# Ledger of designs, part 96: designed miniproteins, single chains

Each design is a single chain, and the fold is of that chain. pLDDT is the mean over its residues in the fold that is shown.

## One batch from the design tools (miniprotein)

Design m3336
Fold by ESMFold2-Fast:
Order: C-alpha cells, then structure tokens, then sequence
Structure m3336 (fold): chain A 79 residues (1-79)
C-alpha cells in the first residue's frame, strides 16, 4: 500500500500533463482503497474522477486526489 502512495506522488512529478498525472495518482489510491476492502469508497471516487476528467476540471481532480490520499493514509497509518 505504501508503495502505491509513493508511485502516485512520482506520477504527479513526472507527468507534464497535470490532469493526466493527477488522474493516474488517484488511480493508484483507488487501487489501494480496494486492497484495503473499501470498494464502495473507491467506486465513488472513481465515478467522480471520470466526470472531472471529462470536464477537464483540474480543481475537482485535486480535491479527489486529496480525498483519496487522506482515506488511504487514515487506513494504513497508526502513528
């Protein structure tokens, strides 16, 4: 799971298309949520990501990235 978080952050740094990079990063967090048994939350975020990507809504994508990252961190970090 931690490896998926690091990979998501690297995608944001490497991608020159900010929308594509953020969408890829959210995809890694969605995969992490599914592995943690949070399929309902992963599905809801996935649906919102698809809409935001079609609308080229960078601000909504950034909010979804933050939401997905926060959910995964809350599930894996105890400290």
Amino acid sequence: VDVLLETAKENLKVSKDEITGITMAIGYYITALRRLGRDDEAKKIEEEVVKAYEENDLETLKKLLEKAEKLVKELVKKE
Scores: mean pLDDT 73

Design m3337
Fold by ESMFold2-Fast:
Structure m3337 (fold): chain A 74 residues (1-74)
Amino acid sequence: SRDRELALEVQRIAKSVPGVVDASAGLHGDTLRVLVYVEDESLIEEVQKKVREAVTPLAERHGLTVEVRAEPAF
């Protein structure tokens, strides 16, 4: 389905961002939710911003709002 394909593509993009150890994405209504695990806790805000910037164009093409949550991996 479109939603599954989109979520997998977003996960792939998020995982390509330096400092991301793991990522998951899912749709909740009109919101694309992205959770990333960050290797360096001091870079959480920077990595969160980079992930948001990377996934926003794809989400906007599908009429979705983006929520990015970043958490320490360790």
Scores: mean pLDDT 85

Design m3338
Fold by ESMFold2-Fast:
Structure m3338 (fold): chain A 84 residues (1-84)
Amino acid sequence: SEKAERVVELILSDDPEKQFEGLRLLAEMTPEEALEALDLIKSKGVEGQEALRKALQRASYELIDRVLTISDEVRKKLEELLKE
């Protein structure tokens, strides 16, 4: 989906403001859209994982909690991505 691709583009940017925007959009996604975005990040390998980790480190606890509470499947996918 265009939304998933946009979120990944923002998170993989070298711009903290764009990474914050990407996480905000991710938090507002449906479970299906969020899983698509996370699968696309996974497909980018270490680069995608590090960009996501960096974006999350810059995010507020409240924003991180919103992403983690989208669905159980989204939380599990995030944990798997960040474990590497």
Scores: mean pLDDT 83

Design m3339
Fold by ESMFold2-Fast:
Structure m3339 (fold): chain A 119 residues (1-119)
Amino acid sequence: SAEERFLEALRKQMEKLGFTPEEIERVIRLAKEVLERVKKEHPDVYKQLEAGVISRKDFIVIALEYAKLKGLDENTTLFMAELIIKNAAKYGLVNYDPSKDTFSVEDAALLFGIFILNS
């Protein structure tokens, strides 16, 4: 499934960055809860994830569902999500196509991992 692809990509990136198994499992559990919320509350965004293309707007929706789950401020979440997208693209961590406004599922998973670890 698209959810399994997202969670597998997130796991692999965290392993590559040297996170512990305990830290990885904590982040994967949080990501799974967020994707379940996105599937229920934003089925249009979840369909884009299944299609393998995530826009900036789609990523922000995912970040906001995490924020709701954790009681984080919406304005802070929007600021952090945009900052993470901008910096990850600038430093070549993700391949963002500005003409299509899209990321791969794997790049969206990396952005989400960075967001969780810095929020």
Scores: mean pLDDT 84

Design m3340
Fold by ESMFold2-Fast:
Structure m3340 (fold): chain A 94 residues (1-94)
Amino acid sequence: SAEIRQGLADAIEGLRFLASTFDPADPRTAEIRARIDALEAAYRAGAPEEVILAGLRETVALVREAAREQGRSGVLAMADELERRLAELEAQLA
């Protein structure tokens, strides 16, 4: 679905923005960025929506963990919003 694929692309961009706000020297930032790069490559290669969605959910979980540990309530709120959007995309796939 073009609509679902656009939603996934928007989620990848949102995660990239959140990752850019973390300390680049933090190992969690490196892991999050690597996962985002892999998801973008998979998206461009035409991987199934459910595969990209699963990877996005795992990456959002890492962002939420990092945000909690760093006490970054604003980043945590944005990650919670991304999780809600991913749940809506998952419902559209069902």
Scores: mean pLDDT 85

Design m3341
Fold by ESMFold2-Fast:
Structure m3341 (fold): chain A 82 residues (1-82)
Amino acid sequence: DKLKIEFKKAIIEGDVEKAFEIAKKLLEELKKKYPDEDPLGLFLKEYLNITEEERKEALELSKKEPEEKVVRRLIEREARGE
């Protein structure tokens, strides 16, 4: 998966803006491939190395905030090694 490799490279390089643009493409691909699933939930499970508690918190925040804002914050945290 080319997008997954590019996403991981952007995170390692600390390029949050590039990682965010790739994340939006990954979310669109997940929505197309799994239309009955929550694309944010799938993205967090497959592409981010975060804890179960962090995933639950992010999914709860996505009910109150735009998805793009939640995804950007998670990418920033991942790039910082948090």
Scores: mean pLDDT 76

Design m3342
Fold by ESMFold2-Fast:
Formats: structure tokens, C-alpha cells, sequence
Structure m3342 (fold): chain A 64 residues (1-64)
């Protein structure tokens, strides 16, 4: 349920422009969309929460 809510929220106009943003974690480059897809497929509540938190943090950093 939380994972489905995360995916639905990420498809809103507020988050859509940021889904293509790339970031590097441990030398691996990935997009916010890829992180969301992995969270959705895992069904793990904690992974979904981390994905949403990362997206919000990225948006906040871009306001600089």
C-alpha cells in the first residue's frame, strides 16, 4: 500500500519534472524514476520511504 502511494505521488505534476534527475550512489548513476521502480517492485515499506525521502531532499537541494 505505501509503495503504491509512493508511485502515485511520484507521478504528480510536483514530482514528474524531477524523475529524470540523475544522482550517484556508491559510484552508480541512477535516476529518481529507477529508484522509485525498484522500491515499487520490492514491496518494502522502508525502501519506499527512503526513495520518497531522497526525492524530497533532491528537490530541496535544487532550490539553491
Amino acid sequence: MLVEELMAEMNTPEYLPYLDIKFTINGKEMTMEELAERAGESGDREIAAVALGVLKAVIRSLKK
Scores: mean pLDDT 65

Design m3343
Fold by ESMFold2-Fast:
Structure m3343 (fold): chain A 97 residues (1-97)
Amino acid sequence: SNLAEVKALAEELKKTTDPAEARALIARLVALSTTKEQQEIALKALSDVINTTTDPEILRAVLEGLKALLAKAPDDIELISRIIGAILRAIGALLDL
């Protein structure tokens, strides 16, 4: 099930401090996130990285992942709004670094 892999990738992303590994994990996490439940797990994982990282390359990878997640989002205004909020937070974090 993609759900189990999405959960595993989200957990791995929380432990990662390497920008190249973070980019690969984010790309795979977003690519596998096709259901609303999977997209909410991906959004939570990406949001947690925004709050914990000081690496601008990881923040840029998160921003690209959030943009890709937004493009895949269903017609769900609450989810879309939360993804946009995370994008704005990632941009703010990049400007503060």
Scores: mean pLDDT 87

Design m3344
Fold by ESMFold2-Fast:
Order: C-alpha cells, then sequence, then structure tokens
Structure m3344 (fold): chain A 89 residues (1-89)
C-alpha cells in the first residue's frame, strides 16, 4: 500500500506541470486509498502532508480555471474523508 501511494504522489508531481487534469484524477485516487485506512496514523499523516505540498506546488503553477477544478475536486473528497473518520471514531 505505501509503495502504491508513493507512486501516486510521484505521478501527481510528474503530471502537475504537463497534464493537470490527470494529476487531479490521481489525487482523487490517492484520497480514496487513504480513506481505506490500510496505513498507520503516522504514515497517513506523512502522505497527506506530502500530497498537500504537491497540491500547493500545482496551485502555484496553475491558471485560474485549473485552480477552480482542483478546488471543486477537494470539496468533493474532503467530505468523504470526514465521513470515514466519523465512522472510525
Amino acid sequence: MREELERLLEEIAAHAESDPERAMELLAELVELLARGDLSREERRELLARASEAMQAMFERMDEAERRRLAALLERTVPALEERRAKLA
């Protein structure tokens, strides 16, 4: 699982500059894998921090339309993560 998530992070970074739509699809896939809970709390925090950094770098290099698309994707994925956390609490 961790290797798969690290591969997704590398692919997100690689596509962020050349294919932002693909990078957003990979980000959604990363979020779904994190929601499964197959990782320790510490590993999930580390990977979420790295995903956040990659996303920040993408935002800085994106135009306005691309930023709006990414924001819409995050708005959809964040509620799913919160719902999963509520079930585990």
Scores: mean pLDDT 66

Design m3345
Fold by ESMFold2-Fast:
Parts: C-alpha cells; sequence; structure tokens
Structure m3345 (fold): chain A 87 residues (1-87)
C-alpha cells in the first residue's frame, strides 16, 4: 500500500511540475500564435492526471477502495490518451 500511494503522489507532483513548466513556456509564446495553445492543453491534461492520482491516493489512505479504483482508472485513461496522442 505505501509503495502505491507514494508512487501516485510522486507522479502527481512530477506532473504538476511539468504542467507549470509547459504553462510558463506557453506564456512566453502566447502572443506569437505558435504552440501556446498546444502547450496549455498539454499542461491542462497533466494537471487533470495529477488531480486524479492525488484523489486516488487520498481515497486509498481513507480505505475507500471503490473511489480509489475509480480515480486510478481515470488516471490510466488519461495516461493512455496522452500516449496515443504522441504515437
Amino acid sequence: MERGLATAEKKAAELEARAAELEAQARSDYQKGTNGEQLRAEADRARALADALRAAAESGKKGDMETMMRHEREAVGLYLDEAAARA
């Protein structure tokens, strides 16, 4: 249990850090009409994945396995969507 919850929280933190980096880059490019919108969309997806992982970890800590599994499935779906978008 500890390993899984710690991994989910670590992944969420990494995704939030990446989202912040992407948002900062998008802000520097936002008025140039280049990749700003795509970077913001990627940042939003990273934040959504981070939120799902945090919610799963929170539910797991409370012993709410049904809610934890639901959020884990949501996170997996978001991760697969991102992987497919990069294929």
Scores: mean pLDDT 72

Design m3346
Fold by ESMFold2-Fast:
Structure m3346 (fold): chain A 74 residues (1-74)
Amino acid sequence: MDAERGIEEGRRGVRLGLQAMDAGNVTGGTAGVLSGIGGIFSAELGIKTGNKELEKKGLETGEQGEAVGRAALA
């Protein structure tokens, strides 16, 4: 389910982004956190409103947050 995956990926983005910030990459880590939060928010809003576009946006933004956070931590 797109929304659940978006929440999962968004949470990973927040975690990786926070780890990157702690490691000294504040800019990259912050980008991962913000994208992760955006993914979680869009996915949850999509679930609550039944909006398929928001569920898909949540997945896309959550996956972006995970990728950015992971890259910032590397």
Scores: mean pLDDT 83

Design m3347
Fold by ESMFold2-Fast:
Structure m3347 (fold): chain A 74 residues (1-74)
Amino acid sequence: MSEEELKEKLKKEAEKLVEEKTAGLSPQLQAHVKNVVLSLVDKLKINSEEEVKKILEELRKLIAELVATEQARA
């Protein structure tokens, strides 16, 4: 796969993770998490499918932390 194809694949998988992890949350929180995740993906340089998998693991952790932080707010 080309670098552009790998980045597109990562972006689509990242969007799926955000939708899955923020399901049932407010539209504002969903938009916030999505913007943070996509901004990070846009800055990344990807050379292999192994890097895509590693980044997705890191994004999954980040999304969980962002959701937990926002849900804990009174």
Scores: mean pLDDT 78

Design m3348
Fold by ESMFold2-Fast:
Structure m3348 (fold): chain A 87 residues (1-87)
Amino acid sequence: SKANKIAEIIKSVANVSDETANAIAEAVEKKDPSEALNLILAEGLSNDELRAIAAALIKAFNIELDLDLETDDPYLILAKVLEKLSK
């Protein structure tokens, strides 16, 4: 499923539990990108880990983004990626 793929991608690039990764994926499937973002932010991940999550999701789901992955705010990038995934 799309949720399982999202959870596996997040776990592959960031140190999060299975329970947390599944909760993030479920929020995306429920079309609640704000909940998904809040769950990720609660984990206290580094900016590099946030960028890695965004980059992996962009690649896996062919997301088009008008933001720079290297220079723009990783929170803004991740929020936009989650918004596009929740459609």
Scores: mean pLDDT 85

Design m3349
Fold by ESMFold2-Fast:
Structure m3349 (fold): chain A 74 residues (1-74)
Amino acid sequence: MTFDELREEIESLKDEKKREELLKRLEEAEKEVRDALDRAAAAGSDELAREAYELSLEKQREIEELIREAKKEE
């Protein structure tokens, strides 16, 4: 899932406290990925760009798993 799709899934959660916690984690993940992409662009490095992309996929997977666990508890 993309970060935008993950945000939509978090916003669909019934528990307001879990929704707020996961939105904060999503924002932190988006910032970390954005910072990595900005570093890659500044360096003009294909290697750093690939690492930033892989970081994006890892962070998206982590948040998707947290959303899945939250939905199971409902």
Scores: mean pLDDT 82

Design m3350
Fold by ESMFold2-Fast:
Formats: structure tokens, C-alpha cells, sequence
Structure m3350 (fold): chain A 57 residues (1-57)
């Protein structure tokens, strides 16, 4: 139920832009991790990138 004005169209556009920015940031972060980084951290970042890609597409 809408409790206030919800700019659905504008919100969708803003969401796509935000998702793309997050995708770029996560990709950069993945490349920044050193070889000694805990494997779980890299795996989680990769999974998050895959999730965002699916949401964008």
C-alpha cells in the first residue's frame, strides 16, 4: 500500500543507475583484494556481482 507519493518511473531509473554504479564498485573492489585475502570474501563479492548483473538484466 502506498503511504506517500512513490515516483515509480523515476525510482526505477535511479535504481538501474545505482545498480550499475554498485556493480562497477564491486568489480573494482574484487580487483583490489590481495592474494592473501580470505577466499570467502572474494567468493561473496563475486556472488554479489553476479546477483547485480541478473537484476540489471
Amino acid sequence: MRETEVPEVDFADTELVALRRELTALAAQLGWYPARTVPASRARTREEIARLRREIE
Scores: mean pLDDT 61

Design m3351
Fold by ESMFold2-Fast:
Structure m3351 (fold): chain A 60 residues (1-60)
Amino acid sequence: MRTVLLVALHEARKMKEEGVPTEEIREKVNKALLSYGLPEVTGESNEEIIENLERLLEEA
């Protein structure tokens, strides 16, 4: 669980730095999370998606 969240957070940050659209980041992150039985992350911006992933990691 924690390792999956760490990997997802790292990939989300990398995609943000590379200028990947928020929708694509959200889709890729949520696909990974759902494949491991984790809840979906929501957010209208790259910053919100990353913040929500950080919160999930703190709660794990």
Scores: mean pLDDT 78

Design m3352
Fold by ESMFold2-Fast:
Structure m3352 (fold): chain A 62 residues (1-62)
Amino acid sequence: SPPVLTGEDELELARGVIDFMRSQGAPEELIARMQAALDAGDVAGVFDLYAEWHREHLEPAP
């Protein structure tokens, strides 16, 4: 069976995503927004911001 993630595991993943994006040169404004979402416990908000940035950088619409 797949492992069951706790809320703490999800927060740790969100922290890793923010650190990764910072290392990739994401804008400070975006990092600040992700950090604010993480501080509020809004893991979904962190991943939504990551997904939007990832979409723009991997496969921009023609």
Scores: mean pLDDT 74

Design m3353
Fold by ESMFold2-Fast:
Structure m3353 (fold): chain A 61 residues (1-61)
Amino acid sequence: MKKPNKEFIKEVGEKALAAARPEAQDEIRKLVEKMLNAETSEEARKYLIELADKVAESLPG
């Protein structure tokens, strides 16, 4: 798998926001912004993992 494109990052971010509780949405938006500003695939992947963890934490139940 190649490094995530900005389009892919935006799509993942939109899905994460839709799944998350309102209280977690601001933090998720910040993580998406960090991923979009990442120049390296390593940085983008780090923020993608943090985004996934935040979504899991923010799910109801």
Scores: mean pLDDT 72

Design m3354
Fold by ESMFold2-Fast:
Structure m3354 (fold): chain A 96 residues (1-96)
Amino acid sequence: SADAIAQLQQMRDDLERLGELVVEELERGDVDGAVLAISSSIASFKSQELLPDTMEKVVAHLEKALDYARRGDIEGVREEIAKAIAVIQAGIDELE
C-alpha cells in the first residue's frame, strides 16, 4: 500500500540520518552517544508492526552495528547500517 511505502521511506531516511550521526559521534570518540543512538533505533524498529520479517532483518543488522560501535569500529558500523538500509529498500521494492 502507499501508506506502507511511505512508512518504509521514512524508516530508510531515519537510518540514513542514524548512520551520519553515529559515524560523527564515533569520529569524536563518543562511543556512549553512538551506542545510545543505535539502541534507540533498535527499540523503535522492534516496536514496528509493519512487515515483521523486514523489521527483524533491520534489527539484526542494527544489533551488529551496535557491537561494532561498542568496539569503536566505524567501518563495521557503516557496513551494517548500509545493510539495514538495503533491507528497507528491498521492502519498498517488493511493495511497488
Scores: mean pLDDT 90

Design m3355
Fold by ESMFold2-Fast:
Formats: structure tokens, C-alpha cells, sequence
Structure m3355 (fold): chain A 59 residues (1-59)
């Protein structure tokens, strides 16, 4: 499940698997469900970075 979400985010955003894994892990740590991956991917398409749990991750 976690690996599936990570791979999906990587494919949708073009991020490396490792970068996508960090984003998915932050989502889980912040209490976001894995079903939010699509929403997060959409948000990342128009940004050069994303803030998850108060931390900025560069794309």
C-alpha cells in the first residue's frame, strides 16, 4: 500500500521514487490518508515545492 502510493505519486508528478516516498511518508505522519495522493499530485504540478507538516520539499 505505501509503496503503491509512492509509485503512483512518482508517476503522476515525475518525482524520483525516493522524493515521492518522502512526500507520502510526510502525508501519513501528518494524518492524511493515502487516498489523498491524487490531490497532492495535482497540487505539485503547478509548484516548484510543497509544504508538508510545515516542511518545504523541493520538486
Amino acid sequence: MLDDATKKLSELTGLDYEAARRIVQRMIDGGAPLSSVDTVATSLKDRDSVVIDGREVKL
Scores: mean pLDDT 69

Design m3356
Fold by ESMFold2-Fast:
Structure m3356 (fold): chain A 84 residues (1-84)
Amino acid sequence: SEIEKKRKLLKELIEEQTESFLRMVDSIEKLALKKAEEKGNKEELEKIKKEAERIKKLIEKEKEEALKELEAMSDEEIEELIER
């Protein structure tokens, strides 16, 4: 079914976008941690780790919400996305 193929592609897109955002957060976290370690600021290290964890949890929640929305979409709504 073309609708089933489209649902799969949209799911894959959501998953790929999520992975891309998580990789970006990991890269920023790694750089920030290195800079804080060079300064010897232990309090800043904890703040960076906590903030990175918070952002990653938000990204994961947005992914779950997007996947739930996709699952809740009717076949007609999926078809309309193809025509736009």
Scores: mean pLDDT 84

Design m3357
Fold by ESMFold2-Fast:
Structure m3357 (fold): chain A 84 residues (1-84)
Amino acid sequence: MEEELRKLVNEAMKRFSEAKTDEEVIKIAEEFTKKLLELGASDEQIAWALGQLHIYLHIEFGDEGIRRANLAAEVVREIVEKEK
């Protein structure tokens, strides 16, 4: 689980760093969330993954990274809530 989770987070980080629009950020967040749910990730593991993305995006992109991380977290939260 942990190794698979880390791999998904690393793939998401790369995709978010290459995203040029909010629409792309939303699509990446949707695909990332689907993969997390397919993996059977717990709420704690999903929260950890979002924390890692937030830290990474903040370091790489500053305020824009925080904005993207917040947008991604909102998309993840909405999907997780609907899929329960």
Scores: mean pLDDT 81

Design m3358
Fold by ESMFold2-Fast:
Order: structure tokens, then C-alpha cells, then sequence
Structure m3358 (fold): chain A 80 residues (1-80)
């Protein structure tokens, strides 16, 4: 559901803020994408929100700690 998408993105945002493996620039990019995804979902633009969520997952898999990567994958699976 739309609320499940918003919940998943909010959890990703929390993890991004707490992950010590991320540089300030990488953290800022993830925070920006997460806020855009929440806005798109709130506006009813599910397709846009899912595109941004895919981009978030790519960046998390590239830069984040293994713990954040595993949690993000689980959250995205449950949000669909």
C-alpha cells in the first residue's frame, strides 16, 4: 500500500542518518532522495516513488554498511 511505501522510505531515511559508513555527501544524497520519494508517494505518484526507491537501493548497495543493505532489501520487499 501507499502507507507501506511511506513507512519503508522513512525507515531507510533513519538508517541513512545512523550509518557510519556513509560520507556526508552520500548521506545527503540518500536523505534528499528519501524526502522526494515520500513527497511523490504523498502526492499519489506511486510510479515516481518506486523509481526513486530503486535509486535509493542502488546507492545503499554501493555505499552503505552490510547491515543497512540487508535491512533496506527486506524493507523494499515488504513495501511491494
Amino acid sequence: SLSDLIKAVNEILKLALEDPELTPEQRGELVSLATEAIKAASDGDVEKALEIMRRILELVEKYASPEFVEKARELFKKAV
Scores: mean pLDDT 82

Design m3359
Fold by ESMFold2-Fast:
Structure m3359 (fold): chain A 55 residues (1-55)
Amino acid sequence: SNEDLETLKNIIDETSKFGPINFEEAIKGLEETEKDKFTDEQLEELKNHIKEKAK
């Protein structure tokens, strides 16, 4: 889970470099498929990470 969290953050970082307008899609996908794999705190951390990359 922790390793998966770091891996997913890295993927988000790489993806955000090529698709800044896809941040909302990434959040939606995370909520639909990965939500059950992560705690609410981890999901918020991932969402915040995506938002920070958008800025």
Scores: mean pLDDT 69

Design m3360
Fold by ESMFold2-Fast:
Structure m3360 (fold): chain A 78 residues (1-78)
Amino acid sequence: MQDISRQISDRIMQRYGIRDDDDQQTIRDIVRDRPLTDDERQMIDQSRNGRQLRDMMTDHYMQVSQQGQQDAQNIYDS
């Protein structure tokens, strides 16, 4: 009855020493909504604390988001 995604997120938080409640919730939400990709697992491995993990995963999602890149280009090409 326990969600396996919660178990996975808990293992990630335990392994990397993520203590901040907001960062923990962010990891749980990401893992719950979809399985982690190899890129995301690598991002988690590169991060050694919750704040850096959140920033790296946010940056990764912004990079994957073509909208974020288009917005940056529109500002530059004003």
Scores: mean pLDDT 58

Design m3361
Fold by ESMFold2-Fast:
Structure m3361 (fold): chain A 89 residues (1-89)
Amino acid sequence: LTKEQEKDIIESFHLMSESVANLAIARAEREGNKLLVEAARLFHEASSYRAQSQLAEMEGDKKLAAELQAKADAKRAEAEKLEKEAAEK
């Protein structure tokens, strides 16, 4: 695949992931679980950072890719903590 085709694939998967995340947020809001709403939003942010990290890696910017991946990992860890707290309440 060309780099342009690889970017198009990454962006397409990210847009699909956005749709799924928006549905998860809407469902959590309907249930009135504020911790799950916040967790869903943080997972959405993590997904966005991960997609940007993959695009940076394709461009050869390994440092930017690593920084964005670290941000994605931090947001995902925060989301997982909130999900655990929601389950304990």
Scores: mean pLDDT 76

Design m3362
Fold by ESMFold2-Fast:
Structure m3362 (fold): chain A 90 residues (1-90)
Amino acid sequence: MELARAKTLAETIKGAFDYAIEKSVEEAQKIAKNAAKLFDTAIEIARQNPEIVKLFEEAKKYFTEAANDPSKIKEYLRKAKELADKAIEL
């Protein structure tokens, strides 16, 4: 049950991704910051599954980097999406 909740949060975060990629750099940074905070909740919910926790922590790192580096925002968002997809597939 808790794992399914973490995966649902990751899917919601992925939806924010497509939205962020289509927006201005400043707006994409705002969305990335908010999505990174949601990963904290997903990690806490998934805490008993170390493989999934690791993937969410790596995805959060790329979302945080997207929020702080406007020159690489779209690249970091793509990397975070790939890691979130792997976590959902587990």
Scores: mean pLDDT 72

Design m3363
Fold by ESMFold2-Fast:
Structure m3363 (fold): chain A 100 residues (1-100)
Amino acid sequence: MKRIGVVVGARAEGDSLKLAEEIAKKSDYLVLVDRDEQAGRELAEKLKEKYPDVKIEIVVADVTSADEGLRIAEKLLNVELEPIDTKVSKDAIGVLAKEK
């Protein structure tokens, strides 16, 4: 069963990077959702170096919740997703999901 990770608002440093790494480690596909495209690209580069087998997609969007991030991933991948784990930091949200 494929695992889809969704990370909202994470940066390429500190606790948000650690959260993104934890989600990426468990994911086959990772969707990074950020309002700032450059921040998303920087994070994606660091994650690709550490987890080269994870497929990473960046979506530029202004979202505030895990549910909104999951909806974006569902539309992007044309799948229905069921959340199995959610991690929250001060600045970022990570969700690990499976196809329903």
Scores: mean pLDDT 83

Design m3364
Fold by ESMFold2-Fast:
Structure m3364 (fold): chain A 118 residues (1-118)
Amino acid sequence: AITLTQSGGGTFKEGSSVTLSSKVTGADLSTSVVNWYRQAPGQPRQLLLFASGGVLSVLLPESERGRFSGSVDTAANTAYLKMTNLQVSDTAVYYNQVLDLEKKEVAWGSGVTVTVTA
């Protein structure tokens, strides 16, 4: 089974930065698709970005795109989501999802809450 252990959530001031992490066991991130999602209060779950085969694709509007980046540490088998210049509107639960391309298995992390205060 694939297990994702997410960390880095908490309460942050607007204008600050945060890096969320997801440590993965049971799948190799070098051969997986890594997706990051957010679910804001009262909103549907939104795909923010994915990493696959060394390619990072950010799916946010251009106005937000520069504030979000993703990376994968293949040696540590850990995925990261970095958010800069946090806005109150970034308040959400952030989920990591991994698709193992060899086994065709999908796993979700339990999510971490990011709360941004003015």
Scores: mean pLDDT 86

Design m3365
Fold by ESMFold2-Fast:
Parts: sequence; C-alpha cells; structure tokens
Structure m3365 (fold): chain A 89 residues (1-89)
Amino acid sequence: GASYTVTVDYKAGETSEKELTLSTSGTYRISVTASNDGDVLVELWQDGELVARLRAGESAVADLKAGTYTVRVTARSGDGTVTVTLTQI
C-alpha cells in the first residue's frame, strides 16, 4: 500500500504547517514521532476540516481521501522535529 512521510520542525509556543499530498484514497495508519521530548500536538486538516489530532508518540487509523492535507504542529514545550507517517492498510 501507499506510504507518505512529512517532517515538521517545532519550537515551544509556535505553530508550524506543511502540506502533504495523498495520491491514493484508503484507510491509513497515522503515526507521529518526535526527535526530542516535548508536548507536541499534530493536526491533519483537509478542506478546512480536522481529520485527525495526535500527540507525539501516538498513532490512529483513519479513512483518508486523495488530495492535499495541511499538517499543523503546535508545540507547548520543547523543540525539535516531528515526523508524521501515513501508511495505507
């Protein structure tokens, strides 16, 4: 199945965004990994709708449509890099 990865830098008190484009609709496992310890919230948005919300170290399963998503990362503490991986199941 399809797999997609995006890496977003984070810093405490800041919100960072990157786009992620899926070419294939399907059921995906969304996994969030952070390089350092911190309270980091990751949100996946499509067409103004919140599709998933996860913290660093968490994973979820969601039905995703092909198209462009906004990966929004909000850090309450720490700084580093978050990696968001979408794996089709």
Scores: mean pLDDT 87

Design m3366
Fold by ESMFold2-Fast:
Structure m3366 (fold): chain A 88 residues (1-88)
Amino acid sequence: MTPAERALLEELIRLSFALMEYEVYRKAGDLAKAREALERAIEEARRALRLSETIDSFDGLSRARIQESLAALIRDLEAERARVEAEL
């Protein structure tokens, strides 16, 4: 594993924790904390997308597939943030 691949993996792990934290707070009805966790998840996903520019492939996935998946996730998370903010 290259240093660039390690950095991407670490960012994906942070993203996973932020998404888990979002789901926990949303189910608990703490929309303010859910929104904060969702904003962190968006930032982590954007950071992962930038890091993907430095790799050709990771874990059997091409750069293009990684970037497509992260871009789609960012769009979905931004839409979810707008929904949560409308409920605040």
Scores: mean pLDDT 85

Design m3367
Fold by ESMFold2-Fast:
Structure m3367 (fold): chain A 85 residues (1-85)
Amino acid sequence: SSKVKEIEEKLRAQAQATLAALGRELTPIQRKALEDAIRTLAEGIENGELEQAIDNLSMFQLEVMRAVLHDYADLLMEKIREKLG
């Protein structure tokens, strides 16, 4: 869907802006985790299933996304806490 791609580009732009502001570069494995997570979240946002999309993220993806997507940081942190017990 073209709409999903628009959301992906917005999330990617936010992540890139945050990384640039922090002077931080991701490893190849972190970059793959970020790209896979961005796609999952974009599909969830488009379909109104954001909570389900976040529930499908790995712990590694949740940690990477929490660091770079401040608009979703609280929701991502709640899921991290749930998975840790």
Scores: mean pLDDT 81

Design m3368
Fold by ESMFold2-Fast:
Structure m3368 (fold): chain A 93 residues (1-93)
Amino acid sequence: SREEVLNYITDYLKSQGIPEKVAEELATAIVNFLEKVGQLDMSKQSIELMLPPFIAGVKLLPEKIRNRVLQAIADGDGEKFGPPLLLALAVEQ
């Protein structure tokens, strides 16, 4: 279900060290994107295999967040989740 996928992504992001509120906002954006492209019902393995659509989904985020995520991914040698995503979303300071 949508809520199961949302919880899975939220827990994944939190396990990578993302603050809960940021993890919930990002997970919601990712889930909304997956739902819009008809991929929400895919398994956890399918979500992992959907790295290119996930990167495309990141491009649907607000421009400032998207640019930070893409830059962090580039600097992180193509890592799709984890430290680059966390770093890009960490604190607007």
Scores: mean pLDDT 56

Design m3369
Fold by ESMFold2-Fast:
Structure m3369 (fold): chain A 85 residues (1-85)
Amino acid sequence: SEALRKLAENQAELAYRSIYEKLVEAGVPEEKAREVAERIAEKVLEVGRAYLEGASQEELDKLEQEVERAVKEAEKLAEEAKEKK
């Protein structure tokens, strides 16, 4: 469905904005914040596309774990930046 593809793209964009704003507010340089936000948005989009393509639960679990790992790394980066700021 085109509507479901658009929802996956919207979810990825929301993830990008949320992570980018959080990192910049924490004092992470804008260029680094963009790189991290783009990586997370790409992974969120991959999860959405996999759902639409009927991927196995094992594949979905792996992709979701990658998103969680990337988010945790971003949170750590934000904490480290706050200490320097």
Scores: mean pLDDT 85

Design m3370
Fold by ESMFold2-Fast:
Structure m3370 (fold): chain A 80 residues (1-80)
Amino acid sequence: SMNQQQAEALKAELRALIEETTAQIKAGKLSREQILARLAEAQALVAQISSLLSPEQVEQYLAELQPLVDELVAAIKEWA
């Protein structure tokens, strides 16, 4: 469906955002304010993706996303 295609595009965008943000934090390239802005953008993308998926698909996707989120959180903790 078009909703599924849209969800896949947004998932790819969210993955790229998390990976890029994590790498930039580790490289010392982002200020605290820039990190907060990236987190807000990521939260908005998660909300959009979740609105396009069934509850079962949301649960599966959040489980798949968790390792990337854990790496991002670890990078933020090391930066702070």
Scores: mean pLDDT 87

